# Designed miniproteins, single chains, part 39

Each design is a single chain, and the fold is of that chain. pLDDT is the mean over its residues in the fold that is shown.

## One batch from the design tools (miniprotein)

Design m1341
Fold by ESMFold2-Fast:
Structure m1341 (fold): chain A 95 residues (1-95)
Amino acid sequence: MAEAALEVAEEKIEELKQLKEQSTNPEVIKALNEQIELLELVREVVRRRRPQTAEELAEAVREEAERLGLSPVDIAQMEVLAYEIGVRAEERVAE
């Protein structure tokens, strides 16, 4: 699961980097950079905590976001993103 979650997160980061290279809009580039930063945080949590389920990944990311002093809205966004990555990773392992 952890290896699959890293792969999913890395694929999303590369997709966002490609979109950034094709964009000339500074606001779009800023939004893409912010999403890349959030995905990189999720990758670091996966590497350190090695979660076995989507729920474990979501909880670990929530704990890290809370530790970093992020706002409740940002914590919720991070938790949802982590859960989506975890579910996609679980689907890959189940295939």
Scores: mean pLDDT 82

Design m1342
Fold by ESMFold2-Fast:
Structure m1342 (fold): chain A 90 residues (1-90)
Amino acid sequence: DIDELIKRAEELAERLEKLSEELKEAIRNGDKEKAEKVIKEISKLTPEVVGTVIALIGELLDNGPDPRIEEAIKRLMEAMKKEEEAIKEG
C-alpha cells in the first residue's frame, strides 16, 4: 500500500530529525553517554530508512512519476542529510 509506505517514510524522517537534534545537543553539552545512546538508536533505524527509500524508488519504477512518492523520498533523504551533519559536528 503506497499510502502506508509514504506514512512510514514520514514517521522515519521525523524520528531521524529528532534523533539528529538530540545528538547535536548531546555533543554541544559534552554528554558522551547520551551521544552514544542516540547513535545506537540511529544505527537501529538505518536499515529501515534505506529499505523504505528502496521501496519508494521501486514504486516510482513500477508506476511512473508520483509527486507524493517523490516528496516522501525527498523528505527522507533530507532527514538522512541532517543526521550526517549532526555526526560530523561531533
Scores: mean pLDDT 83

Design m1343
Fold by ESMFold2-Fast:
Structure m1343 (fold): chain A 68 residues (1-68)
Amino acid sequence: MEKGKEEAEKLAKEAFEKAEKEKDKKISGLYEGFGASLLNMAEEKGSLEVIKKAKEEFKKKLEEIKKE
């Protein structure tokens, strides 16, 4: 439980930091959404498996949006 929450909070912090540095509004919003989702999973005592799946889905969405 605690391990999953710590991982989610760490990833959320990194996502929010990247969102602040990102000049592209769409990509910035994607990082902000991912961070918020991770924090919600931490509040709901999300498992490490759920967090890993969320990270994988985020990577796919980020790749799609970066393609122009």
Scores: mean pLDDT 75

Design m1344
Fold by ESMFold2-Fast:
Parts: sequence; structure tokens; C-alpha cells
Structure m1344 (fold): chain A 74 residues (1-74)
Amino acid sequence: PSGVLDEPAVHQTPDGPVETRSTSEAQDVWLAAAARATDLPVVPDPNAPVPQPMSQEERDRVLELAQAVIDRNS
């Protein structure tokens, strides 16, 4: 059901900018961003190195943009 080019968007993530070509891809980016924002416990090692985290402003902006994309899909 996904594959239609709707409106390309670039989401700033801690791993770098992610370009989406469809609402389906944007939804996946939103889910990933939300997981990072909620500090999901995926690392059992307390001493494991962590990549640079997204700033509070960027996190809030990404979530707002992702929500707009989800709303368009509805």
C-alpha cells in the first residue's frame, strides 16, 4: 500500500538527516524518533558508548513534523 511519492521530507535525527519519499517511510522515521526520544532501554551495558543525542529543540521539532505527516496519512 506504500510506494506513492507524496511529499519528500527531511527529518533531522541524531544519526543524521533522513529523507523520506512517502508517508509510509515518514511513519517509520517518526516511530524511530519517538523511540529515541523516550529513551528506550536497548543497551544492557551501562558503560557502552552512545552517539551524540538529538538536542531538545531538534527532538521537539522532529516529533511535531512527524505528527503532521501522520495526520496527513489520516
Scores: mean pLDDT 60

Design m1345
Fold by ESMFold2-Fast:
Structure m1345 (fold): chain A 94 residues (1-94)
Amino acid sequence: ISLTAAKEAVIKDGKVTVEVDAESASPDATVVVSVRSKKGEVLASKTADISGRGTVKVEAPASPEEELIVRGALLSGSTGQVLARREETVKVLK
């Protein structure tokens, strides 16, 4: 199993898109992603179901911040158990 955020995101049309790649050995899994400022403010969140592997794209409003904190969790669809949890810093490119 894996859960990985892209290291860089680009501002386009006043928004920043954060991509999170998830891979589960379980056929059914749920990915929960939140995008936060470095001060802990939640800017955007998204929940998506995946089958084995998937990419979750989360749009957040463009911020003057050069770094965002991305928190992801991969949950088992059958049990709700947390299979993986990640917190990563994503650089925002102008």
Scores: mean pLDDT 76

Design m1346
Fold by ESMFold2-Fast:
Structure m1346 (fold): chain A 100 residues (1-100)
Amino acid sequence: AKTEEERERLEVEVEIALAEMGISVNEKAAEILAKKYKDNPEAQELIEKAKKYIEKAKKHVEEAKRALAAGDLESARKHIEEALKYLRKASELLDKAAEL
C-alpha cells in the first residue's frame, strides 16, 4: 500500500513526464514550422517567440525535478504549473505561425 505522500510524489512524477512530452511535441512542431516557413519573416518571429517559451518551460521542468528530489512537492507543483502555462503560450504562437 502507498502512503499519501508516496501517491502525491507519483502524481508529481507523472505531471513532470506529461510536461516533458509537451516540450518535445512543441520543439518538434517549431522545428517543422521553421523549415516550412523559412522565407516567411512573420512566421519566423512567432516561431522564435514560441521557442523562448519552450525554453522557459524546460527551466521550470528542471526546477520541478530538483524540488521533487528535495521532497518539496509544493514547489515542484508550482514549477509544473508555470511550465504548462509557457507550453500553452508556445502552442498558441505555433498555431498562429501555421495559419500564415
Scores: mean pLDDT 89

Design m1347
Fold by ESMFold2-Fast:
Structure m1347 (fold): chain A 81 residues (1-81)
Amino acid sequence: MLVERAVENRAREFGADEEQRRDWRELAEEMERGGRGQQINLLGWAYGLSAEQRRRLAQAVRERGLSREELEELARRLAEE
């Protein structure tokens, strides 16, 4: 779900052919398995966060060392604003 959402949001924003979508899907799947920094990128793509919201997300990670669950909850809350 999150991976597909991230790929579609990216394709909508930047325009992409099927090869690019495949590459982004593979990257998104790798991000899902990776560390917090990679998961921040995935959540930003999936929830369509603005530049300001992405900055706030990154800062919160630096200050609090958020877990995977905390990152996802924060991203979801920011997307609802």
Scores: mean pLDDT 77

Design m1348
Fold by ESMFold2-Fast:
Structure m1348 (fold): chain A 93 residues (1-93)
Amino acid sequence: SAAEAQAQAARDETLAYLDEVAKYAEQRAKEAEEKGDKVMAASLRNTAEQTRGLKRKGAADMTRALAQGPEEALAVAEEYRERAKKLQKNVDL
């Protein structure tokens, strides 16, 4: 159905976004380390690790939610997307 397709797309998009945020944090950490900013590099590495953990948990939670139905799946995907946005703000600083 269209609702199931939207729920699957939201899951895939959210997991891709979490992966991009983690990679972005890892890249920013490398750049900070190359500039000698050890404090910023450590903070960005921590953000990347948190984002990787969130992606693993999110994949499991969204798979469970898909089994419950498209409405639950969309709600869980949105929750993880909002958490990812907060982590991205830490990378943008």
Scores: mean pLDDT 89

Design m1349
Fold by ESMFold2-Fast:
Structure m1349 (fold): chain A 83 residues (1-83)
Amino acid sequence: SMEERKKLQEALQRLQQAALEAERAQQRALQVDGQGTFDLSQRWLKKMLATYKKKQKDGRLAQIEALTRQVEALKRELLRLAG
């Protein structure tokens, strides 16, 4: 439906924004602790892949929304690591 398409587009835009913010946080954290930033990113990549697979049965919108929450959580941890 058009409403489902709109919800998917809005969810993708939120994910894109969260990813850009997480990338900026990662660049900041890399300047403070390169190894800690790498280790944190590897742990979260594994978690995000598990979330993607788990939510596959619930549809693309549910996958995107769950991944967005994971990326936002990663951003918060990266910002804590950065100071």
Scores: mean pLDDT 87

Design m1350
Fold by ESMFold2-Fast:
Structure m1350 (fold): chain A 84 residues (1-84)
Amino acid sequence: MEEETIRALERAVDFVEEQLKVIEEKYKNGEISKEAAIKRFETLARTARQLAEVAEKLGHPDIASRAREVAERAEKLINELKKE
């Protein structure tokens, strides 16, 4: 049960990280607006922060740290877009 939870958390963090790349590519290709990209990054940052909290509570600080790094990358992308 715990190993399944760890794998689920790791896969969820991987998915959020991959979605950041997908959103960046769609924005660069002109497929989505700046406002749409910001909203999607805000959702992903929130999801990553929630994953970090869950991982910390379950005693997996390594996964929590990775989730926080993903959230910080999403927040950096939001700030870069807001300055354009």
Scores: mean pLDDT 86

Design m1351
Fold by ESMFold2-Fast:
Structure m1351 (fold): chain A 68 residues (1-68)
Amino acid sequence: HMGIPSDEALESIARQLFYLADEAKKGNKEAAKEARTIVEQVREAGLDKHPLVREAIEKAEEAIKKYE
């Protein structure tokens, strides 16, 4: 929780966020909500700038903005 996740865990998070961002762009509001929750958790952990997740966070945020 306060520890840094493994690279494999971060890659899994990135993959999940890319999937949810694509679904949100298709109009899936539940995917947008789930993506927002994951983005908030990653930011709370201070990992939003980590190179393994940064691009996925940016794409998820772009998709979520259309629902705000």
Scores: mean pLDDT 79

Design m1352
Fold by ESMFold2-Fast:
Structure m1352 (fold): chain A 63 residues (1-63)
Amino acid sequence: KEEEIKRAQEDLERLLKNVDDASKKIMEEVKDAPEEVQKMVRDELEGIRLIAEAVGKLGLENI
């Protein structure tokens, strides 16, 4: 059980890192877009990050 919890924590950290890396690339692609569009994209990426974190926490609760 402790090994499963540790693995799930590592998987969550990796997932969040991948989300952060992808978000940076997307923000770089829209850097020349109007400020309103950049704000919308940023808000959506923050929402995706929160969903990824919530899904990871649900995985930890099942161990």
Scores: mean pLDDT 77

Design m1353
Fold by ESMFold2-Fast:
Structure m1353 (fold): chain A 74 residues (1-74)
Amino acid sequence: SSAALLAETEARLEAILARLEAGEISVDEARQEASRVLSETYEALRADPNLTGADIARFIALASRVAERLRAAE
């Protein structure tokens, strides 16, 4: 389901940000990995015939949070 996919996406994005905060990867590497995760999630969401407004709102919130944290790390 899109809800389960979004929960997985959130965990994947938080793991990328945790590695960035630990100094294990660069901001550019974190941006590339986050962009890949978000792109994969977007394609899966747009293919879901049961996609809800709540799913869309959650995806936007996740993308915004990651963008803000990456910008703060620059």
Scores: mean pLDDT 88

Design m1354
Fold by ESMFold2-Fast:
Structure m1354 (fold): chain A 90 residues (1-90)
Amino acid sequence: SMEDRIRERLKKVAEEAIKTLEELIEQGAPPSAIRTAVRHLLALAREFVALGDKETAEKIIDAIEKALPHLTPEDQAEVRREIERLRKEI
């Protein structure tokens, strides 16, 4: 179906976004770059929650949680609140 094709494309985007975040962390990128990648992944996690794909949403959230120590304390607090909100909808 069209929904299945959209879901498969979004999964590939999520996989590439996770890889980008992991590469930024490995390269010691500034917190601002990591924040931008995390925000993109949060938007993707919301899409998978809306699609009922709990497994992919949790995979994205796990990648974001691993990135938390590389963010500023202020951004860590904001991202943790967004994760908590998303998990209530899963």
Scores: mean pLDDT 86

Design m1355
Fold by ESMFold2-Fast:
Structure m1355 (fold): chain A 71 residues (1-71)
Amino acid sequence: SQQQGQQLLQQGQQHHQRALEALRAGDSAEGARHAQLAVNNYLQAGELLGQEDQAQQQVDQMSRELSRAGR
């Protein structure tokens, strides 16, 4: 499960970056899609790695970044 947790964390980071790029480009639908995937991946990775507080912190930080990018 540690291997799976690390893979999900990497996927979450990729979706987080894609969400930011999509919102900065004005594609709110694509941004929302990638943001949802990033949240799911971060939270699942946190559960598998025993780092749920860190996962929540990553989700909260991403939400702040996405709010700024969508302006």
Scores: mean pLDDT 87

Design m1356
Fold by ESMFold2-Fast:
Structure m1356 (fold): chain A 88 residues (1-88)
Amino acid sequence: EADKLIEQARKVADQIAATTDPDEAIALAVQGIRLADQLSKTSSPDQAKKVLEYLADKIREGAKRLDDIDSGVLEVAAGVLLTVSKNL
């Protein structure tokens, strides 16, 4: 069910924005990417695009709290999500 995946993705995104632990942030970003892959295969490209954009925004928000290397990893993850949303 798409609604459940959307709720889980939003929860993960909010946790990424709230954490200051780089290991937690990266693990959550990986979970977010996996959820984004599932959402991209679900119906409604418009819903998938909005969730991917939300995830990318929250990953970038979390990245601002981390050092340059961990921030860079999260910024790359956000860029991948935005590229996927563009191609839906």
Scores: mean pLDDT 77

Design m1357
Fold by ESMFold2-Fast:
Structure m1357 (fold): chain A 65 residues (1-65)
Amino acid sequence: GHMAELEKKRKEAERIIEEGVRLVYPNLESLKIEAIDDETLKVTYTYQGETYTEIFDVDKVLERV
């Protein structure tokens, strides 16, 4: 149903973000992806001792493929 479509979109966007971040930063210390809402993902990662936080729009991530 409708809810399954929203979950599929979020999981797909999460996978794209994870693969992209790990490709750019292969020696990443930590990576955390959290769904804030149906349209928004919060990504927190630590690289070379510094922590970064980025906000991604699910639809915009999916447009990149």
Scores: mean pLDDT 79

Design m1358
Fold by ESMFold2-Fast:
Structure m1358 (fold): chain A 70 residues (1-70)
Amino acid sequence: SMMDEIRERIIREGVELYKELKAEGKSEQDILSEVLRLIAEESRKHGLSVDETHRVAVEMLRRIEEIERE
């Protein structure tokens, strides 16, 4: 659905921001803060509910954990 596409886009944007900030040498706390801020702002722009925003954040963190394990 269009909503699933929007959620996937936000997740991908968050992961790319994570990679960029990590390459810049930002602290884990600063990276997490900025990525969560992006998710909250993009979710608000697209009218996602609090529950949907939470699911986006959880899936994004899961993908980041997988990247860290590689």
Scores: mean pLDDT 83

Design m1359
Fold by ESMFold2-Fast:
Structure m1359 (fold): chain A 100 residues (1-100)
Amino acid sequence: MSLKEIAEKVVELLKEAAELIEEDETISKEERVKFGKEMQEILLEIEEAIEKNDKELLIKSIEKAIKLLEEMIKVVKDEKVREKLEEIKKKLEELKEEAK
């Protein structure tokens, strides 16, 4: 799989995670702002990695994405949303190994 194809899949998974977080009304406004900021930073870093064809930067961005999913999972109270976030995290871990 090309670095661009891996990056596109990572972006799709991050968008799915954002939509799942939006559905959980029990998440605080402060946590939502934090997650939004961290996600935007990761998305910009992924874009830079693709523009520069930088494999190491893409791997680092995926590691940040995995960490963000772990933080989301800790605060989510809806078990179905948590299960979906765990699935997204697993797919991100698989994409990180493919990027190596």
Scores: mean pLDDT 85

Design m1360
Fold by ESMFold2-Fast:
Structure m1360 (fold): chain A 97 residues (1-97)
Amino acid sequence: MSEEEFEKKVEKEVQKLAKLVEQGKYEEAGKYLLELMEKDPELGEAVLKKLMSSPAGKEVLKKIIDAMSEEDQEKFKELIEKLKDEKLKKEILSLLP
């Protein structure tokens, strides 16, 4: 995959999550994010990194996390623990209750 194709894919996934949050579909956004991280861990990590790079993105991710069921939050935490970027991992874990 080219770097340009990967970056475009990351942006599309971020836009998908932001749109779901804007529509009030927080639980659906959370389930979509979890599925993405399981199906494509590298893409999932890049999407999380993009969300965490801006105040607006952090707000989107926080709303998704806060709306997750206890089961989905536990699954999300497990997936975050597997991230390669240690700084990103610590920043996201700080958003969890």
Scores: mean pLDDT 82

Design m1361
Fold by ESMFold2-Fast:
Structure m1361 (fold): chain A 101 residues (1-101)
Amino acid sequence: SMEEIFKKAFERTEELARQYVAQRPSLSETVRQYLEKAKEKLEAGDFEGFVETLTELADLIEKDVLSDPSASSETRRLAIQIGATAVGLRMLLWAEKKAAE
């Protein structure tokens, strides 16, 4: 189901974000707030709000890593994986909207 796919994507994002904040502790509170918002949207069945919240989180993390030339390859890889997950969810949401037409 779509709910199962989004739940798995959330679990993946949470794990990647946990690894990211271990490298970037100054972002830990902000990242936690985005994950809490995403979880609330998902639990409410607001899949558009869920995808938008994870996209905002991915954009925040991308901006952080791109602004830091000292960021490790591991930190950059985590940011890429978080971004890729958000892009995949946006594409899935688009496809579901098209199927409803």
Scores: mean pLDDT 88

Design m1362
Fold by ESMFold2-Fast:
Structure m1362 (fold): chain A 83 residues (1-83)
Amino acid sequence: GETEKKAEELLKEAGKKIKELLAKGDVEGAKEVFEEARKELEKLNNLEALEKLGIAELVYAVLKTVGASEEEALLAVAEVLLK
């Protein structure tokens, strides 16, 4: 449906923008894009999209716990969002 397409587009756009910002060294901007995408996805309440978001958040948390950089953790988030 419309909500499913919107959620899918939002995931892809967020992932692309995070990668673009990280390529520029804008780690803070990449974080802001991730947080904004989470907020919008929660509003759409699409279960498949929320599952991908949950996986991205889990990957981020695990990477930070094992000492990965913010850039590395956010790059992994972008890869999850783009799949």
Scores: mean pLDDT 85

Design m1363
Fold by ESMFold2-Fast:
Structure m1363 (fold): chain A 77 residues (1-77)
Amino acid sequence: SHTEILEFIAEVFRELGEQWEKILQARKAKQQAIAAGDAAAYASYTQQIAQLEAENQQLNTQVLQRIEQFDEELQRS
């Protein structure tokens, strides 16, 4: 139903916002590690950012796929 897809979209936007906040915090921490010369922390935050960006891409894909499914279902009904 329209309500179900709108609820799904709202939830994904909330998750995307949380992911972007985490990415921004990790990037700030990485920048501080660079300034401190902490190679281990730099490597750790680089890996964390890559993981968060991959998760963010997955969430974006889920939104697009669900919208496409919704459009197909409406065209068939």
Scores: mean pLDDT 82

Design m1364
Fold by ESMFold2-Fast:
Structure m1364 (fold): chain A 68 residues (1-68)
Amino acid sequence: AVPTFTLSVSGADGAPMSEEQARQAFAGLKATLEKHGAELVAEESDTSGTFRFKDVDGTEYELRFELR
C-alpha cells in the first residue's frame, strides 16, 4: 500500500477558518500541488482531499489535507 499521511491545516495562529476561507485555501492548495506534479487521487469535500506524490527515490506516498 502507498503510505498515507494526514495533515490538518488551520487559519493563522491556529484559529479555525471559515468554511469559505477553507474552500478558497483548498482550491489554491490543489492548484499549486497539481502545478508541481502532485496527483489528486480523492477529493472528499470542498475542504479536504488526498494527493499522491513521488519523491526523489521514486517512492510514492499520499498526503491527505483537511482545511479547518
Scores: mean pLDDT 74

Design m1365
Fold by ESMFold2-Fast:
Structure m1365 (fold): chain A 81 residues (1-81)
Amino acid sequence: MAAGLTPLEVAVLRTIASMGGAATAAEIQRRLGPGVSRRAVTAALNRLVARGLLGRRPSPEDPSTTLYFLTPAGVALLAEL
């Protein structure tokens, strides 16, 4: 079992990987489709950051926007999923 990850958390990690390893919450929500709310995506992102599977930083194009990126631990976990 992918120990302790929800299907949404797995989908978020895979989506960020498909975008070159970094994305905003808006970009992730758009890729996952209209059935997933921005709030649900943000909650999943915050849990993944708390687990060390994602990091976050200000976007270089807009410092008020948070960019989420895969950590080495996140990349390693995705290789097993």
Scores: mean pLDDT 80

Design m1366
Fold by ESMFold2-Fast:
Structure m1366 (fold): chain A 100 residues (1-100)
Amino acid sequence: MLSKEERYKLAVERAKNLITYLEKELDILKQFADDYPELRDEIVATLERYKKFLNDLKKLLEEMYKEAERDGLSPEVIEEIKKVMDDVDKLIARVDELIA
């Protein structure tokens, strides 16, 4: 059975992979918006759904951060959670730039 620390490390890895995937999706959506102006409304709707998801993900990561600190998990795990939260904030800012 995985320890709490191992479970949190796995969750962080999954979140990092998801962020990488969303970064690539944003690159594609930007290109589509530039090349196909007629699709802008659908692209904006997709970006708004991504922003909602990222805000929900940030809330889950904030809960994980508090639980990790409470349970005295390793500094490595706590710092990785914080780093992923920072990466989510950067991705939200990028979505806002693309919607504007």
Scores: mean pLDDT 87

Design m1367
Fold by ESMFold2-Fast:
Structure m1367 (fold): chain A 114 residues (1-114)
Amino acid sequence: SVEEELSRIVRELEELAKGDRKRMHQLIHLEATFTAMRMLFYVEKDEELLEYFTRKAAELYRLLKRYWETGDPAVRDEMLQLIADTKAEIIAKRPDLSAVFDQIEATLKAILDE
């Protein structure tokens, strides 16, 4: 399942973050942000957006792992584009979440700049 894939990649990131305070801080903040967003969709019973968002979170975590392993700035740009595209897709389906996702995009960008 997508939840099992997300849990697996999170465990891999936790291993790569051990002993690195910056990586630990980034991972904790990303996990907190994604948990809050997934909880919102769960409470609203929006199963399609919950699954979509969970898949995009897993994709972002895979890119984060690659960025931590390579330091390639092109991977960081790919992460920022993924965040922007995910926001646009969600807002197209749920325009009422526009202000919430503006704040979430800013938060995710700030976490990646830590």
Scores: mean pLDDT 84

Design m1368
Fold by ESMFold2-Fast:
Structure m1368 (fold): chain A 90 residues (1-90)
Amino acid sequence: SEAQKLADEALKVIFEIMDKTPEEKRDEVREIIVEGATKVEELVEKGASLEEVRKVLEEMREKLVAIIPENAEEVERFAELLLKLAELKR
């Protein structure tokens, strides 16, 4: 399915982010990703607007880029994949 394809790609991007993240920052980065993904899932389950989903993803992106600016491209790609997944679940 398209949803599974996007989920697999998102997981791949998470692995790329983790591989490029210094070991000492990995726990913090993982916590931010989990928080962001959890908030998106909760919003989708509640039938919230895509604008609310975008806001959560932008907050996640900003937090991650502040910690791992060298991974900005991967972080942006991850956020875009989560947005597409949220769109498909509506």
Scores: mean pLDDT 86

Design m1369
Fold by ESMFold2-Fast:
Structure m1369 (fold): chain A 75 residues (1-75)
Amino acid sequence: SMDAELARLRAEAERLVDEVHALAETLPPEERTRVAREVAELMGEFEARAAARDLAGMRAVLERLRALLAELRAR
């Protein structure tokens, strides 16, 4: 169902945000602040897409979160 997919995408977003925040805690304060702002902006867009029930838009935001996580892991 649409609602089951919406719930799955929200759970994935929460998992990715938690992983990004955990890695960001190892960064200098300036970089932590930058990452925190980027996550907040991405989650704001994710919630706007969720309110519109735009699953494709939600998936696009998740790909951007995965890219941020990959960047942090490569450090």
Scores: mean pLDDT 89

Design m1370
Fold by ESMFold2-Fast:
Structure m1370 (fold): chain A 85 residues (1-85)
Amino acid sequence: MDEMLKKASEAVRKAVERIGEEKVKELVEEMLKYREEGSEEVEEELLKLFEELGLDEEGQLGIAALAELVLTNNMTPEEAINYFL
C-alpha cells in the first residue's frame, strides 16, 4: 500500500473515532464546497469547523483525502468514508 494512502486511511479512522462518521461527512461536504468555490469565506468556515471539532493536521488530511476520493472517483462522502474503513 502507498504510504500516503496508509496515512490517509489512519487519518480518516482517527477522525471518525474522534468526531463520528456524521460529522466527518459534514466536513467533507464543506471541503468539497471550498474546492468548488475557492472563496475566503468558505475557507474560514472550514477552518473554524476543524477547530470547533478538535481536528488536528492529521484529521484535516483525512478530510482532504475523502474529498479527493469524492471528486476523482465520483463517490459520495459516505462511500469515501467506507472505502478507508
Scores: mean pLDDT 77

Design m1371
Fold by ESMFold2-Fast:
Structure m1371 (fold): chain A 87 residues (1-87)
Amino acid sequence: APSLEQVERAARSTIALARHAIREAEELARQGKYEEALRTLESTLALLDATIALMERHNAPAEVRAALREVRAEVERLLKRVQELLA
């Protein structure tokens, strides 16, 4: 089983990647590249969902799981805004 330190490191890495993807998707949206922004955000949600499932399977601390879910909520909010711009 992974150590608590390894679990926390994996969560921090995923959060950092997700925050980078949010900034990239916002820039793509500013350029009118909404379909590319959607693909970036959907890939990021898939990564976050996989990481959350892994953390739950290994009984990661509640604060670690909460931080991942918070970032997931940010990605989902941006995804909905970009979808509205395509409608």
Scores: mean pLDDT 86

Design m1372
Fold by ESMFold2-Fast:
Structure m1372 (fold): chain A 85 residues (1-85)
Amino acid sequence: SMIEEAEKEAEEKLKEAAEKAKEVIMTQGPDAGFAVGMELAGEAVRELRERLSEEEAKRLAEKIYQEMGKAFTEAVSEYNKAKAA
């Protein structure tokens, strides 16, 4: 379905955004990584709004931002451990 296709594409873009944000966090610090991650997540949300109803786009956007928050927390934890070592 259109919703299943959009959800799969959103998951793939979320994975790419999380990986890129982590790379930037580890090399340039949390503030730079947050900026990059949020920009990529925002682009994914914008594409969902073009393809889906407002309600479905909002539902997937909430999932995207929640998962990005988890990815940021994990990446910052790794960054802090690397600095402490």
Scores: mean pLDDT 82

Design m1373
Fold by ESMFold2-Fast:
Structure m1373 (fold): chain A 83 residues (1-83)
Amino acid sequence: SFEKAAQNLADNLRSLIPSLPPEFAERLQEIVEGIEDAIKNKDHVAMAKEIGRASQLAFELAKAGHRDLARAIHDAITKSLAA
């Protein structure tokens, strides 16, 4: 279901926050909050927007040399949406 997939995504992304540099951690925290709001409102458009933000964050992490963390974010997105 939408709620289950979205909750899995929020949980998986939240688990990565302590491993991120502070600037990226703050941005991922905002994305997780946006996902939780999208679940509450059953807002598929807001959910798609937050997935896009998470993907962009992963791209910027890779550019900053944090390729393992970028991969972890992409894996969280792919795995959560496949469930």
Scores: mean pLDDT 87

Design m1374
Fold by ESMFold2-Fast:
Structure m1374 (fold): chain A 88 residues (1-88)
Amino acid sequence: KDKLVALAEEIKARIEKLLEEHGKTDLLPAFEVVFQHDLDVIRTSESPTEITAALLRLIGFELDVELEHYDEFRRTLEQRVAEVKARE
C-alpha cells in the first residue's frame, strides 16, 4: 500500500511539473479531482484489479502530458470528472 501510494504521488508530481512547463496550469484543478479519486482507490480498495486500474489511469495521464496530447488529456479529464461527480 505505502509503496503504491508513493508511486501515485510521484506520478502526480511529474504531471504537475509538466503542466506548469507546458503552460497548462488551467488543467490542474480538474486533474486534482481525478487524482484524489484514484488515490483514494489505491489507499482503500482491497481489489488488486481496482488498484492496478487506478495506477494505469495515472500512467496514461502522464503519457498524454509527456507527449503534449492535451486535447486527449482534456477529454479524458472531463470524462473522469463526470464519473467521479456521478458517484458522489
Scores: mean pLDDT 81

